# Designs tried in a protein design run: designed miniproteins, single chains. Part 27

Each design is a single chain, and the fold is of that chain. pLDDT is the mean over its residues in the fold that is shown.

## One batch from the design tools (miniprotein)

Design m968
Fold by ESMFold2-Fast:
Structure m968 (fold): chain A 81 residues (1-81)
Amino acid sequence: MTPGEQERLEKLEKKVEEAIKELEKAKSPKLKEVKERLEKLLEEAKKVTEENIGAEEKLKKFEEIEKEIEEIKKKALEETK
């Protein structure tokens, strides 16, 4: 893992933590399901750092994971309101 990859992984971990905190505050009935999905996405991100692929491809995969985290969070919050 390069320092740049570690920084991106840490940003994803922080986004997941913030998403979980927002859902806990909203008392979302989806919290358990969303938490499991977000944890799976973090495992996927860690797997990307171990892949023997180019830095640009890793960057794209991290961006895709980040987008999925945001989409999961948004959907869960919408279903809570």
Scores: mean pLDDT 77

Design m969
Fold by ESMFold2-Fast:
Structure m969 (fold): chain A 61 residues (1-61)
Amino acid sequence: DPLLERLKRILEDWKKANPELYERAQKAIDEGLTLEEVAKRFSGEERLIAETLIGYRELQK
């Protein structure tokens, strides 16, 4: 799936660029935060990473 491979590369690039920011976003998603909760609690790049992680996991189901 070309979309899954693209999202995976984007997420890997973010993890390399700022591992602490990525870890915070990943923990929130692992705890079950919804898109609405992510939009309310996060901003900027952290929100973008968290939203992309949710999308990536939904496509893997």
Scores: mean pLDDT 80

Design m970
Fold by ESMFold2-Fast:
Structure m970 (fold): chain A 100 residues (1-100)
Amino acid sequence: SLEQARADLRAAVDLLREFAEKAYEKGQISKETYERILEEIDRAYQALDAGNVDEAVEHLRRAIDLLWEAVEKGEIDPQEAARYLAAAYVLLTAARFEAS
């Protein structure tokens, strides 16, 4: 259902925000990288509030890409990142299934 899709996407956004906040607090990512991730997260929340599931998915994917870029640069531990990103991808996949 669309309601379930929105709930799953909100859960994914919340997970990515928590992960980015923890990475920033640990000094793993720069303030600039953290702010770029938060911008995509904020846009995802705005899209969800507007009922734009596809737009929310786009912004979530951009936030995930920024987090993977930080992993590739050696800023974030790959195993820690994989746990959060795997959970976010499961929720994103469930949302796509529920929206179909």
Scores: mean pLDDT 83

Design m971
Fold by ESMFold2-Fast:
Structure m971 (fold): chain A 55 residues (1-55)
Amino acid sequence: SREEVLEFVRRTVAAARGAPQADADATIESVRMLLEEYGLPEEADRFAAEIRAAA
């Protein structure tokens, strides 16, 4: 479950790299909610930073 969630997030982040800012923001919010729900808020912040850096 946890590994599957992290793999899904990694694929989502890769797909969002270089996307328009609006798409990046939506992806960040979805990823944040999912990771926080699974008790991984630190990972949510890390992926949000990666997506924002690529946007």
Scores: mean pLDDT 72

Design m972
Fold by ESMFold2-Fast:
Structure m972 (fold): chain A 106 residues (1-106)
Amino acid sequence: MKEEWKGVGGEGVRKVIEKLIAKVEEIKAEGLEMEVTVTLTDAAGVTTSFSARMTAEAISLGALLRDLLEAVEAREELGEVSVKIEEYEVDGKKAVKIEVTITAFA
């Protein structure tokens, strides 16, 4: 199954991040392997990305995403978030890939 969510502005970004935290907890409860990639582009156009493969550590990722949201809001910049979630299979086991893109606007 493939899902895509988008949010624009502080409330839109907040709503998507909260939905992502809930989905991450659901995946954790199922005991599935999770691969997460986060890409952040600031108002100056500088892009930073990181990725992690994890099992059950989903809460820590949720906290990190919340901290990033608060940092964007504190700068009074309108932001955009895109979340893509895809199920895939590795060696006969179900896994989930999550791609998060956050863009800050000046």
Scores: mean pLDDT 67

Design m973
Fold by ESMFold2-Fast:
Structure m973 (fold): chain A 62 residues (1-62)
Amino acid sequence: MKPDEEEVKEALGLMIIGIAKIDYRRGVPREEILAWVERIAEKLGDPELAEQTLADVRRLLD
């Protein structure tokens, strides 16, 4: 069965957070991670999800 579009967007947000955490553990600079997340979030086409995901990543990296 096809997943709901909303569930797919939530999964994408969680994946972005997970990748950001891995990059942070590997020593990727915080500013580079945030810039990458911001670019990906813009491409999701959902400003609310983009803003929420970026906020979650910022909180995680602090």
Scores: mean pLDDT 76

Design m974
Fold by ESMFold2-Fast:
Formats: sequence, C-alpha cells, structure tokens
Structure m974 (fold): chain A 80 residues (1-80)
Amino acid sequence: SPEEKAREKIREALKKAESLTDPEKQYEVFKKTLKELFDSGELTPEQLGVLISEVLREEKASTELRKIVLQAFDDVVKEK
C-alpha cells in the first residue's frame, strides 16, 4: 500500500540520516524524501504526518533527529 511504502521510505531516510554527522545534510535527506512522498499524490499531508510520528516513535529516533524531521515536514508542507 502507499502507506507501507511511505513508512519504509521514512525508515530508510532515518537510517541514512543517522549515518550523517551534519544536521544540514540530515535535513536535506528528509526534505527530499518527504517532498517525493508528497509529490506522489498518494498520501495527504495529514496522513504523512501521522506516519512520520509513528515511524519516529517505533524507531526510537533521537530528540535532535526528530526536530530535523519535523522541520523538514513543516517546510515541505509550506512549500506546497
């Protein structure tokens, strides 16, 4: 399903970001991933927001990484 595909892409983005030390690069990884998911048209911003929150909780993302992901999400929503 689109939801399952989105969850997996968000998990992949988290793993990629965790391998990076630069917060700007972490931000760009999430911004790119979230924009691709938005541009697919398969999920609403609300649905994507719920999936992001669930994946961050399930993967036990750090507070710092959560802030980066949420900022990227807010920026992508505003740019649409």
Scores: mean pLDDT 83

Design m975
Fold by ESMFold2-Fast:
Structure m975 (fold): chain A 57 residues (1-57)
Amino acid sequence: SSSIDDRIKKLLEELKTLLSEEEFEKVKKMVEQLKQQGLAESAIKFLEGSIELLRSL
């Protein structure tokens, strides 16, 4: 759905500021794989958790 895709896009944009180019490409590929498997909600949770962890000090 467009709303899920928009949420994933926003989370990927946030995560891109926290990761190296190489790390970001790996995450992007994993997210696309999860979406293809019908696990878009799992992809969102993974991205949200990753952002939260990386922003914690």
Scores: mean pLDDT 83

Design m976
Fold by ESMFold2-Fast:
Structure m976 (fold): chain A 75 residues (1-75)
Amino acid sequence: AAAAEAAAGRRGDEALKSLTPEQYVEFAKKALESGDLDNAEILVKKAAELLGRSYTFKTKEDLEKVIKDIEEELK
């Protein structure tokens, strides 16, 4: 796809209400890649909540695993 982004100005989205789990995971991956672990954790927790699941995060590696698990489920 040659599209840039679905949403612009997400550098510090103050309200992430009514997003899909797929969108939360996409934003979480971007936050994780930029080193913003706090936002990545929040976004991953929101995606998990929407899927009716609970995950435990200890490290950045745990966040990456949960993101992959959610992506696999949404695939």
Scores: mean pLDDT 70

Design m977
Fold by ESMFold2-Fast:
Structure m977 (fold): chain A 58 residues (1-58)
Amino acid sequence: MPEIPSEEARRLVEELAREALATGKVSKERLEQAAREAGMTVSELEEAVLGLILEAQA
């Protein structure tokens, strides 16, 4: 899992993980906006979200 740069970024990653688990998908536009707000790349954000989802399911 990539390092989360701030508590705000961690909150966004958690929110996206919950959204993905509830709906089964997160839009590209949502990921891009959240990545900008978190100070992460889209790829880093996707890896962080997927990591949390996998940990929650394990």
Scores: mean pLDDT 75

Design m978
Fold by ESMFold2-Fast:
Structure m978 (fold): chain A 64 residues (1-64)
Amino acid sequence: MEEEREKLEEIARKYVEKAKAGDEIGAAVYLLALATYAAAARSAGDEELAELAERAIREALEEA
């Protein structure tokens, strides 16, 4: 769980970094990775991880 949280935070940071730099492809790759985490967590029944991923997406989009 802790490792997955750290990974989500890292991906979210990379998304914001690429978005602010104007790297549309790089930003899209990291955003898709976050969305995939949320979908995979929901499918696996891991609601806590899914909520963390969804929150990471929301906050990253607001910051970008």
Scores: mean pLDDT 81

Design m979
Fold by ESMFold2-Fast:
Structure m979 (fold): chain A 73 residues (1-73)
Amino acid sequence: MREELKAELEKRPDFNEKSIESFLRDYDSLVEEGVTEEEIAEELKHHPDVLSAMFAIELRRAIDAAFERRKAR
């Protein structure tokens, strides 16, 4: 997954090495916060643009966190 993301970003002419590193750091942060690699892979299947996929994953994580907070009350 992470390696596939890196390879896809490397194909983009507007991404330099530093931009790729920054994007992968954001990916690592999402995984650390509880987004699974499987969830990321599923979103990528439905979103051909990697940036759109990452935004969708981040949004879903935020929604799930809000739902869990309400459930805990």
Scores: mean pLDDT 69

Design m980
Fold by ESMFold2-Fast:
Structure m980 (fold): chain A 105 residues (1-105)
Amino acid sequence: MKEAEELLKKGKEAFENGDYEKAIEYYKKAIELDPNNAEAWYNLGLAIFAKDPSKYKEAIAYLEKAIELDPNYWKAYLGLGIIYDHIGDYEKAEEYFNKAEEILE
């Protein structure tokens, strides 16, 4: 959807500027318009984690939603690997990093 794509773009700009709160707002609005966009769920998960790493469970749920929508979305597996590494679950982190590497375009 054109409107959802514009919101996703605004979210990415806010994220690149370090305004994670604004990025989260735009990504949530994009998802309201297009709930099947795996990239929007992935970006929301990363923005939540970047803003507050203690919200890792919420971030994981959004990354899992991106994988549910697109099982070959290798970036979401990288995101899960980063989060699990951060919380000290190195075995799961390695599993997700390997999963991302196995996925070809």
Scores: mean pLDDT 88

Design m981
Fold by ESMFold2-Fast:
Structure m981 (fold): chain A 64 residues (1-64)
Amino acid sequence: SELEEAIERGDRERIRELLERDPSLAPRAVQLAEDAYKKTGMPVYREIAEFVREEAARLGVEVE
């Protein structure tokens, strides 16, 4: 999945592009980033989850 690869790399520009093409991916993107944080403990994945939430809000998509 392009989204999974972008999140694993911390590629915020690619994540933004994918979400702008399909905003409905935002809840899955948050889940993937939070799962990566749980598995690795790396702060970058927590930051990516917050980034996705901010992008979702900008695009009018609600995420939990």
Scores: mean pLDDT 85

Design m982
Fold by ESMFold2-Fast:
Structure m982 (fold): chain A 57 residues (1-57)
Amino acid sequence: LDEATERRLLRIASSDALTEEQKRRLLAALIENPDASVAELHALVPEVPRATLSRLL
């Protein structure tokens, strides 16, 4: 993983705003598509608010 992707993964993993299930889904999605936009991530995990994703990325 590149440094930018690794930093995003760490932010998601350490976020208190997300449940453990939401973290797992977001981490899996970013590993699958490191260049995913907020909109693309929200489409993959629609239960996570877009605003929350925007703050973490």
Scores: mean pLDDT 76

Design m983
Fold by ESMFold2-Fast:
Structure m983 (fold): chain A 69 residues (1-69)
Amino acid sequence: SSTAERVRKLAEEAYPEAKKLLQEGIKVSDAAEILRKKFEPLAKELGLTESQLKLAIAEAIHRAQKELA
C-alpha cells in the first residue's frame, strides 16, 4: 500500500479518539500530543515517520473539528 494510504488509515483510526478529546473540551494542542503518543506504536507498525504520524493526527483532529462545528 502507498504511504498516503497508510497515513489515511492511521488518521481514520485516530479520528474517534480525536472527536472524543475535543468533545471533552481538551485543547487541540493537548489532544494532538495525546494522540501522537497513543498512535506512535501503530505508526511504527505501518512504517510511518514521525512527520507522517503528525500529519495523520492533524488530519484526524481537523476532521473532528469540522464534524463538531
Scores: mean pLDDT 88

Design m984
Fold by ESMFold2-Fast:
Structure m984 (fold): chain A 80 residues (1-80)
Amino acid sequence: MLRPLTPEQRAQIQQRLDQARRLIEQAKTASPEEKARLLAQASGLLEAVIRWMQANELDMSPVEPELFALLTEIIELERA
């Protein structure tokens, strides 16, 4: 069974999600070339967070809605 996130682990994950959100925010007002770069950075950051949680057998449930929302936003911006 997956391990619950500690407050410290949740804070670390939240910092990474906040960083990804900032990159997505910047992408919305960036040039097409900068937008692609920023979205790639945000995507890579979210992938790293997912891999880290999986490697440590952590329960993603508390952060899953925000993580899914950020991934969806990246996909929508890439289509626009």
Scores: mean pLDDT 85

Design m985
Fold by ESMFold2-Fast:
Formats: C-alpha cells, sequence, structure tokens
Structure m985 (fold): chain A 70 residues (1-70)
C-alpha cells in the first residue's frame, strides 16, 4: 500500500484535538490528504466515513483549498 505520512500525522492530531478545535483539525486532514497525493476516490470514502456533516465539509474544503493552491 502507498504510505500517507502527512495524512496519518493529521489524523492523529485530529483524534487528539479538543471539541472546539475539531473543525480546524478536520480541515487540516483534508489538506494533508491532498499533499500526500491521496486519490480522489479514497478522499470521497474518507469523507463518507465522517458522520458529522460540518466536519465532513471542513475535510473536503481543506482538500479543495490545497488543490487550488497547487
Amino acid sequence: MKEYPRLVEALNAYGDSPPDQRLAAARRVGEAAFQDGVPRELVDQLAASIPDPELRQAFLDGYEEARRRA
């Protein structure tokens, strides 16, 4: 399997984040997924696994903003 070190680091930070910082942490996970070259299909699957719609949107926004800046 391809390794995604930035994604793993961001996911660990997300898990350790307090509730008031989870939205920003979810956005950083999305940015990390783009930076590691995670394929779009896996990004969509990861988004679908997030039950909170606000956190899901933050994740997708982070990914798209990183993509637009590239």
Scores: mean pLDDT 80

Design m986
Fold by ESMFold2-Fast:
Structure m986 (fold): chain A 82 residues (1-82)
Amino acid sequence: MLEYKIIDGKPVVDARDKTVEEIVEAFKNVERVILVDSYEKAKKIAKDNPDALIVIVPSREYAEELKKALEEQGKEVIDESE
């Protein structure tokens, strides 16, 4: 089971200890995902994007792999992890 944090009323997933496959399976019913590299960035992005799911990623390599996997499932992915 994935652990969720609530930021500005939205669930945020910390993926830093999860595999790409675990994140992809958990979000199979989500249409838009935003990738960030920190909690502070997640908080800022959550406020401006109430309709997107936010994922905190551990590295650029992880962000690129996750983005590719989610886009292959037809999801909109915004990479804000820099």
Scores: mean pLDDT 73

Design m987
Fold by ESMFold2-Fast:
Structure m987 (fold): chain A 76 residues (1-76)
Amino acid sequence: LNALRQAAAEAVERAEKLLEEVKDKIDPSTYERFKGEIEGARKALADPSLTPEQAASIIRHLERVIEELEKIKKEA
């Protein structure tokens, strides 16, 4: 579980960095949506009852967020 928590934390950090890089290229409502998704993941990772399956699910969700942010960075 600790390795999955670390991987998820790294994904959160990467998503936050990408969001800040595209901040000036997106509208405020889109920024708040991504920020909320990333903050939700960070909050879930702080839960001491987090299971390996939940951690893996969070990582997959963050990977989708990262893909969308990278697409915006390239195209916007």
Scores: mean pLDDT 80

Design m988
Fold by ESMFold2-Fast:
Structure m988 (fold): chain A 90 residues (1-90)
Amino acid sequence: DLTEEQAELLRETGDQLYKEGRYFDAGNLYKITGEIYEKLGKLEKALESYEKAVEAYQKALEIDPDNEAAKKLLEEAKKKVEELKKKLGL
């Protein structure tokens, strides 16, 4: 549907930003993509998106270790990954 198409577009944009080294922006788009997939009940795609957000925020912190927003969002994304793994029986 239109919302799933929007999630996929945001994920593709996040992938492009990640390739450009814009890790914090990429992480934010992956997080939003995960939120959309979670609302749609697409839990495996939500998990994948939050795992990508974790990786992107970790890379952002390698570049800017003092980015407090990235630290908080990384911990939130990690919690979502664990929550979704439990829901999926992983």
Scores: mean pLDDT 89

Design m989
Fold by ESMFold2-Fast:
Order: structure tokens, then sequence, then C-alpha cells
Structure m989 (fold): chain A 73 residues (1-73)
């Protein structure tokens, strides 16, 4: 159904946004570590961990929606 496809599209856009943010924060983490900024590095590591958990949940939701679409079509 079009509704399931729309939900899938929204989650895929969110996944892309989360992956982009992880990449940006990992680059910032590398810079913070190179500068010896331990406080900033710790903050960035915590934020990256939270986003990686969100990514994992989004990937599970996307897979479930793709399976539902496959069964409906």
Amino acid sequence: SNELVRKLTIKKFRLLAVETEIDLLERQLAAAKAAGDAEKAAELEERIEALKKEKEELEKEIKKLEEEIKKAE
C-alpha cells in the first residue's frame, strides 16, 4: 500500500540524517582526540553512541516495513 511506502520513505530519510550526523560527529571526535580535548571527545562519543542506537532501531523498523510491503504486494 502507498501508506506503507510513505512510512518507509520517511524512516529512510531519518536514517540518512542519522548516518550523516554520525559521520559529522566522528570527524569532530577525531579532531577533538587529535587536539587532546578529552571532555569534548567524551561528549562526542556519548552522542555518537546514542545515534548508533537510533540507527539500529531505524534499521529494524525499515526491515519490518519492507517485509510488510513485500507481503502486501
Scores: mean pLDDT 88

Design m990
Fold by ESMFold2-Fast:
Structure m990 (fold): chain A 110 residues (1-110)
Amino acid sequence: TPLSPELDPLTRLLFSLLLAKQYIKEGKYDEAIKILEDVIKEFPDNALAHYLLGQVYEKKGDYETAKRYYEKALEIAKDSPLYPEILKNLADVYEKMGKKEEAEKYRKKA
């Protein structure tokens, strides 16, 4: 299978991230979380995996957990195209938590 341990780590990472994105799109949040937690265990500095976990927890309404994953993704992704997307989603989470001042701060940086 594409997710076989016989694949090199980078190929397994790419397939796991693609599968997690598909599960998120299909609303299979618990399946996506399981894959992304395994990704972060092997690749702790993968910004996309932290970002996708933030997105899943936001969709589940767990804004505190979403905020923590987005903040970690932001620390890792400082020089990537993902950075402004993380800022936008972090601002949206702060607004949903009723923290309007923090939301405005992050939105202005995006």
Scores: mean pLDDT 86

Design m991
Fold by ESMFold2-Fast:
Structure m991 (fold): chain A 63 residues (1-63)
Amino acid sequence: SLEEIRKEAIERALELIKKGVPIDDAINYARNVLRTALLRAGYSKEEADRIADEVAEEIKKKI
């Protein structure tokens, strides 16, 4: 589901930050992985970009 894809992207980014990856790098990694997964699932580029940006903001609020 979309919620599961979002949750996995957030959890992976937080794990990377915990391991010492710079915040911006971890967020960009999560955005790229999420965008690719959404495009594969049939979302438009515009929707994938929007959702990736929303997830990036969500990650920032959790750190």
Scores: mean pLDDT 84

Design m992
Fold by ESMFold2-Fast:
Structure m992 (fold): chain A 67 residues (1-67)
Amino acid sequence: GQEEIVKEFEERLEEEQRRLTRLYIEGKISAEEAEKMFREIAEKLLKEAKERGLSDEDVEKLRKKIE
């Protein structure tokens, strides 16, 4: 259901955030680059969640959380 899509979105977002944080700590990317990459990944994950049947209301709630 929608709850499962939200959980999968949050888990994937957390995984990507950890990956970007590691790259930043290792000096491979700047803080600005990490923020940009995170936003781009979050938008892709939101699109995937919508395609999987997440409601427009829940998509907007998740979008506000990442802004």
Scores: mean pLDDT 82

Design m993
Fold by ESMFold2-Fast:
Structure m993 (fold): chain A 70 residues (1-70)
Amino acid sequence: MPQSLEAVAQRLLSEGRRKEAAAAYTALGRLLFEQGDYEKAKSYYQKALELDPENEEARRGLERVEEKMK
């Protein structure tokens, strides 16, 4: 459930576990992308990249969602 993953990401972030929080936000972005919610998917991929700018999965996910929004 997106809400549960977001709660986990928030907790990981509060513990200073930024890369793990980024992975959780990347998973949320992918889930929303699969559901066709491109606006929310974009938001979560952007959050993941803020926490881990080297996260290639989040970067590629953001590229794919932006292509769908054109």
Scores: mean pLDDT 82

Design m994
Fold by ESMFold2-Fast:
Structure m994 (fold): chain A 73 residues (1-73)
Amino acid sequence: SPAEAIQRAIDALRAKGRPFVTPEEVGEAAKAAGLSDQAVERAVELFRKIGGDQADLSTAGRAIAEAAVAEGV
């Protein structure tokens, strides 16, 4: 389900133990979690628009969730 894929992506980012993540890390986590290629691209674009070159896990989680709902898994 989209909710399970979103949670897998967030958990993967959280496991890195850093307060901030990059667009590249958001894309890799979303892809590994099973989001569609279009959702992965949208998550990275949305994350960059909101957070720039690095932002917190809450920003990453919002970008991934919005992309997964919009583009699918």
Scores: mean pLDDT 85

Design m995
Fold by ESMFold2-Fast:
Structure m995 (fold): chain A 88 residues (1-88)
Amino acid sequence: MKLKLVWGFFKKDKNGNYTIYISEPLEVKEEEIEEIKKAMEEFVKEKNASVVAFLTKEEDVEEAKKKVKEKMEELKKKNEKKAELFVE
């Protein structure tokens, strides 16, 4: 089955402020989930920044974008740096 991946990270704007960036939905195969998880963990190590991703059905993409933003805000509030991948 093909799923849609939505992911978020902190991006520094031209004024030096950190904003939450939410990706456009990316089509992924279920067999790619393990590779995505490893890539996200490596991103946290290399960039020292949190990344959150949701794998969902096409009809649920907008809800997934909201959930990514909420999880990123939680990580910012807790000052935690980690990768979180959710499958729904």
Scores: mean pLDDT 76

Design m996
Fold by ESMFold2-Fast:
Structure m996 (fold): chain A 81 residues (1-81)
Amino acid sequence: DEKKKAEEEAMELLQQALQAIKDGDLEKARELLKKARELAEKVPDNVSLLVRLAIVAAELGDQELAEEYWKKAEEAVKKKL
């Protein structure tokens, strides 16, 4: 299941990004976020992944990107209703 694999890999990358932020390695965190974003394109309606992307973007100070992912998460929820 390619989508499940992409979700799991993206989630792991985002967890590593949060750890890199905690360790003060913002460059590594940005690289990990970039890779997670590429994987997220394969699972565009995954609410949990979109929320995690928003959190990591906000922690890196990218408020515009965080807001974009929050809006995508809201639309993904509406699409399932």
Scores: mean pLDDT 85

Design m997
Fold by ESMFold2-Fast:
Structure m997 (fold): chain A 75 residues (1-75)
Amino acid sequence: ADAAALAAAGARGAEAMRNLVNLPTEKQLAVLRDVAEGQNIPMTYEPGNPNVEDLRANIQKIIAGDLTEIHIRAA
């Protein structure tokens, strides 16, 4: 059961990564905002160009299912 759930989560995560990697950083931020709103996860971000490392880290947390809050610094 757990192995099947992890495999399904991995497949969805890989699909999400393929889609997000091809988007500009502003679009990646918008996707994170939509996920945060949909899952009732608190999200804060600094205005301006989003920090790429923070975007990547939070996308990885979504893939892993380890998402409690999202914070994105400016670049």
Scores: mean pLDDT 68

Design m998
Fold by ESMFold2-Fast:
Structure m998 (fold): chain A 88 residues (1-88)
Amino acid sequence: SLTPEERAFLDEEIDRLIKELVPKVVEQAKKTGKDVFVTEEREITTPSGKKYRLLIHLQARGDTLIVSAVLLDENGNVVERRVRTLKL
């Protein structure tokens, strides 16, 4: 299981990636005029040296952005899941 400090670090990295990817989703939505999906994968290394893979899915639908994030350990096991709903 994740320590409280590791969870805080990973939540901050997830928030950073959401902020980075929102402009890309908005640009694609303007270009297509339809529902848009963006999927990204990132490697994350904690201050303690532990490595994780973050899979992030963003779906723009009308005025709503749905964000799904899945964190995987080195063996491909799901360690954490996050779902957020944001207004565009």
Scores: mean pLDDT 79

Design m999
Fold by ESMFold2-Fast:
Structure m999 (fold): chain A 75 residues (1-75)
Amino acid sequence: LLEEAERHRRLGEAARARGDLDSAVLHYTFAANYYEKAGDYQKAAELYREVSEIYREAGNELVAKLYEKRAEELE
C-alpha cells in the first residue's frame, strides 16, 4: 500500500514536471487512494490539494474546490 502510494506519487510528480497534467492527476489520485487505504490521511489530503491546484491552474475552480474539500475532510 505505502509502496504503491509512493510509486504513484513519483509518477505524478514526473508527469507534472513534463506538463502532462492528465497523467499527473491520475497518478496523484491513485497515490491518495493508496495512502487512505494505508491510513495515512495527511499524505492523501496533500495529494488531493495537488490535484486541486492543477484544476485551479487549468481554470476549473469548481473541480478544484471539490478536491480541496476532499482534502479538508481527511484532516
Scores: mean pLDDT 83

Design m1000
Fold by ESMFold2-Fast:
Structure m1000 (fold): chain A 62 residues (1-62)
Amino acid sequence: LSPEEVARRLEEEAREAEAAAKELRERALQEKDPRRAAILFTAAGILEAAAELLRELAREAA
């Protein structure tokens, strides 16, 4: 695998993680159970942190 291909795949995965985080946050806003809403917000935060890490790795791979 070329460094450019690795960087592109990491950027793609970061974008998907951000989209998933956005969907989880939207679901959390619709959730009536505060405990479940908190879990969904926490999961969204983890995916946002993962996306940022993937972008950092993509910059280093390029």
Scores: mean pLDDT 85

Design m1001
Fold by ESMFold2-Fast:
Structure m1001 (fold): chain A 84 residues (1-84)
Amino acid sequence: MMEKKVEEIKKEAMEYYKKGHLYFNEGKYKEAVEYYEKAIELLESLPEEYQDKEALKRAYYHLGIAYEELKEYEKAEEYFKKAE
């Protein structure tokens, strides 16, 4: 049962990530940030053994790019580092 809940959370996180990408492509970087952050919060809420570290790195990387577009360079650098 736990694995099914984990997959549901990962699916929800991916949906937020996709929505973040949609807003990013429209130049709506503040909205993109909001949805990438929601995706990260869901992925980080999972127990360590169930964490999708590659999905987290992807979300951090795109969050960094979105902050860079917002000219928040210090935040962008912080999230690029987390994506490593």
Scores: mean pLDDT 84

Design m1002
Fold by ESMFold2-Fast:
Structure m1002 (fold): chain A 59 residues (1-59)
Amino acid sequence: MDDLLDAAAVPGEEAPEFAAMSPEEQARLLRERLVALGVPPEEADRIAREAADRRRQDE
């Protein structure tokens, strides 16, 4: 299974410190972390936007 993407996304979504950031900051940090884990920038950007959209709705 692609646990690499799960590991990057789950901590970002559940971490209280991360939730305190603006959606744009959250998306940028998540994208940077995904790229550091070897995810292509295009894929990392898409995942980060999806995560930011979910957080933005909660706001």
Scores: mean pLDDT 64

Design m1003
Fold by ESMFold2-Fast:
Structure m1003 (fold): chain A 71 residues (1-71)
Amino acid sequence: DEQTALAEQALAAARAGDFERATALVREARALGPLSPEAIALLEETGVLAAIAGDEELLEAAREAVRLGLA
C-alpha cells in the first residue's frame, strides 16, 4: 500500500531526526486520500516523536493527516 509505505518512510525519517523529510512524507500520504488503519498508526507514532522533539510543523502535519483518516 502506497500510503503505508509513505507513512513508514515518514516514521523512519522522524526517527533519524530528518523532520523536514518526515513532514513532506506525511503530506504525501495525506494527499493520497483516506488513510488506512496502518498508515494512521504510523502517523500517530510520527506525531508522538514530533511532540517529543518539539517540531511543531511535523506535529501539525501528522495531526491533520490522522484527523483526515478518522473522518
Scores: mean pLDDT 79

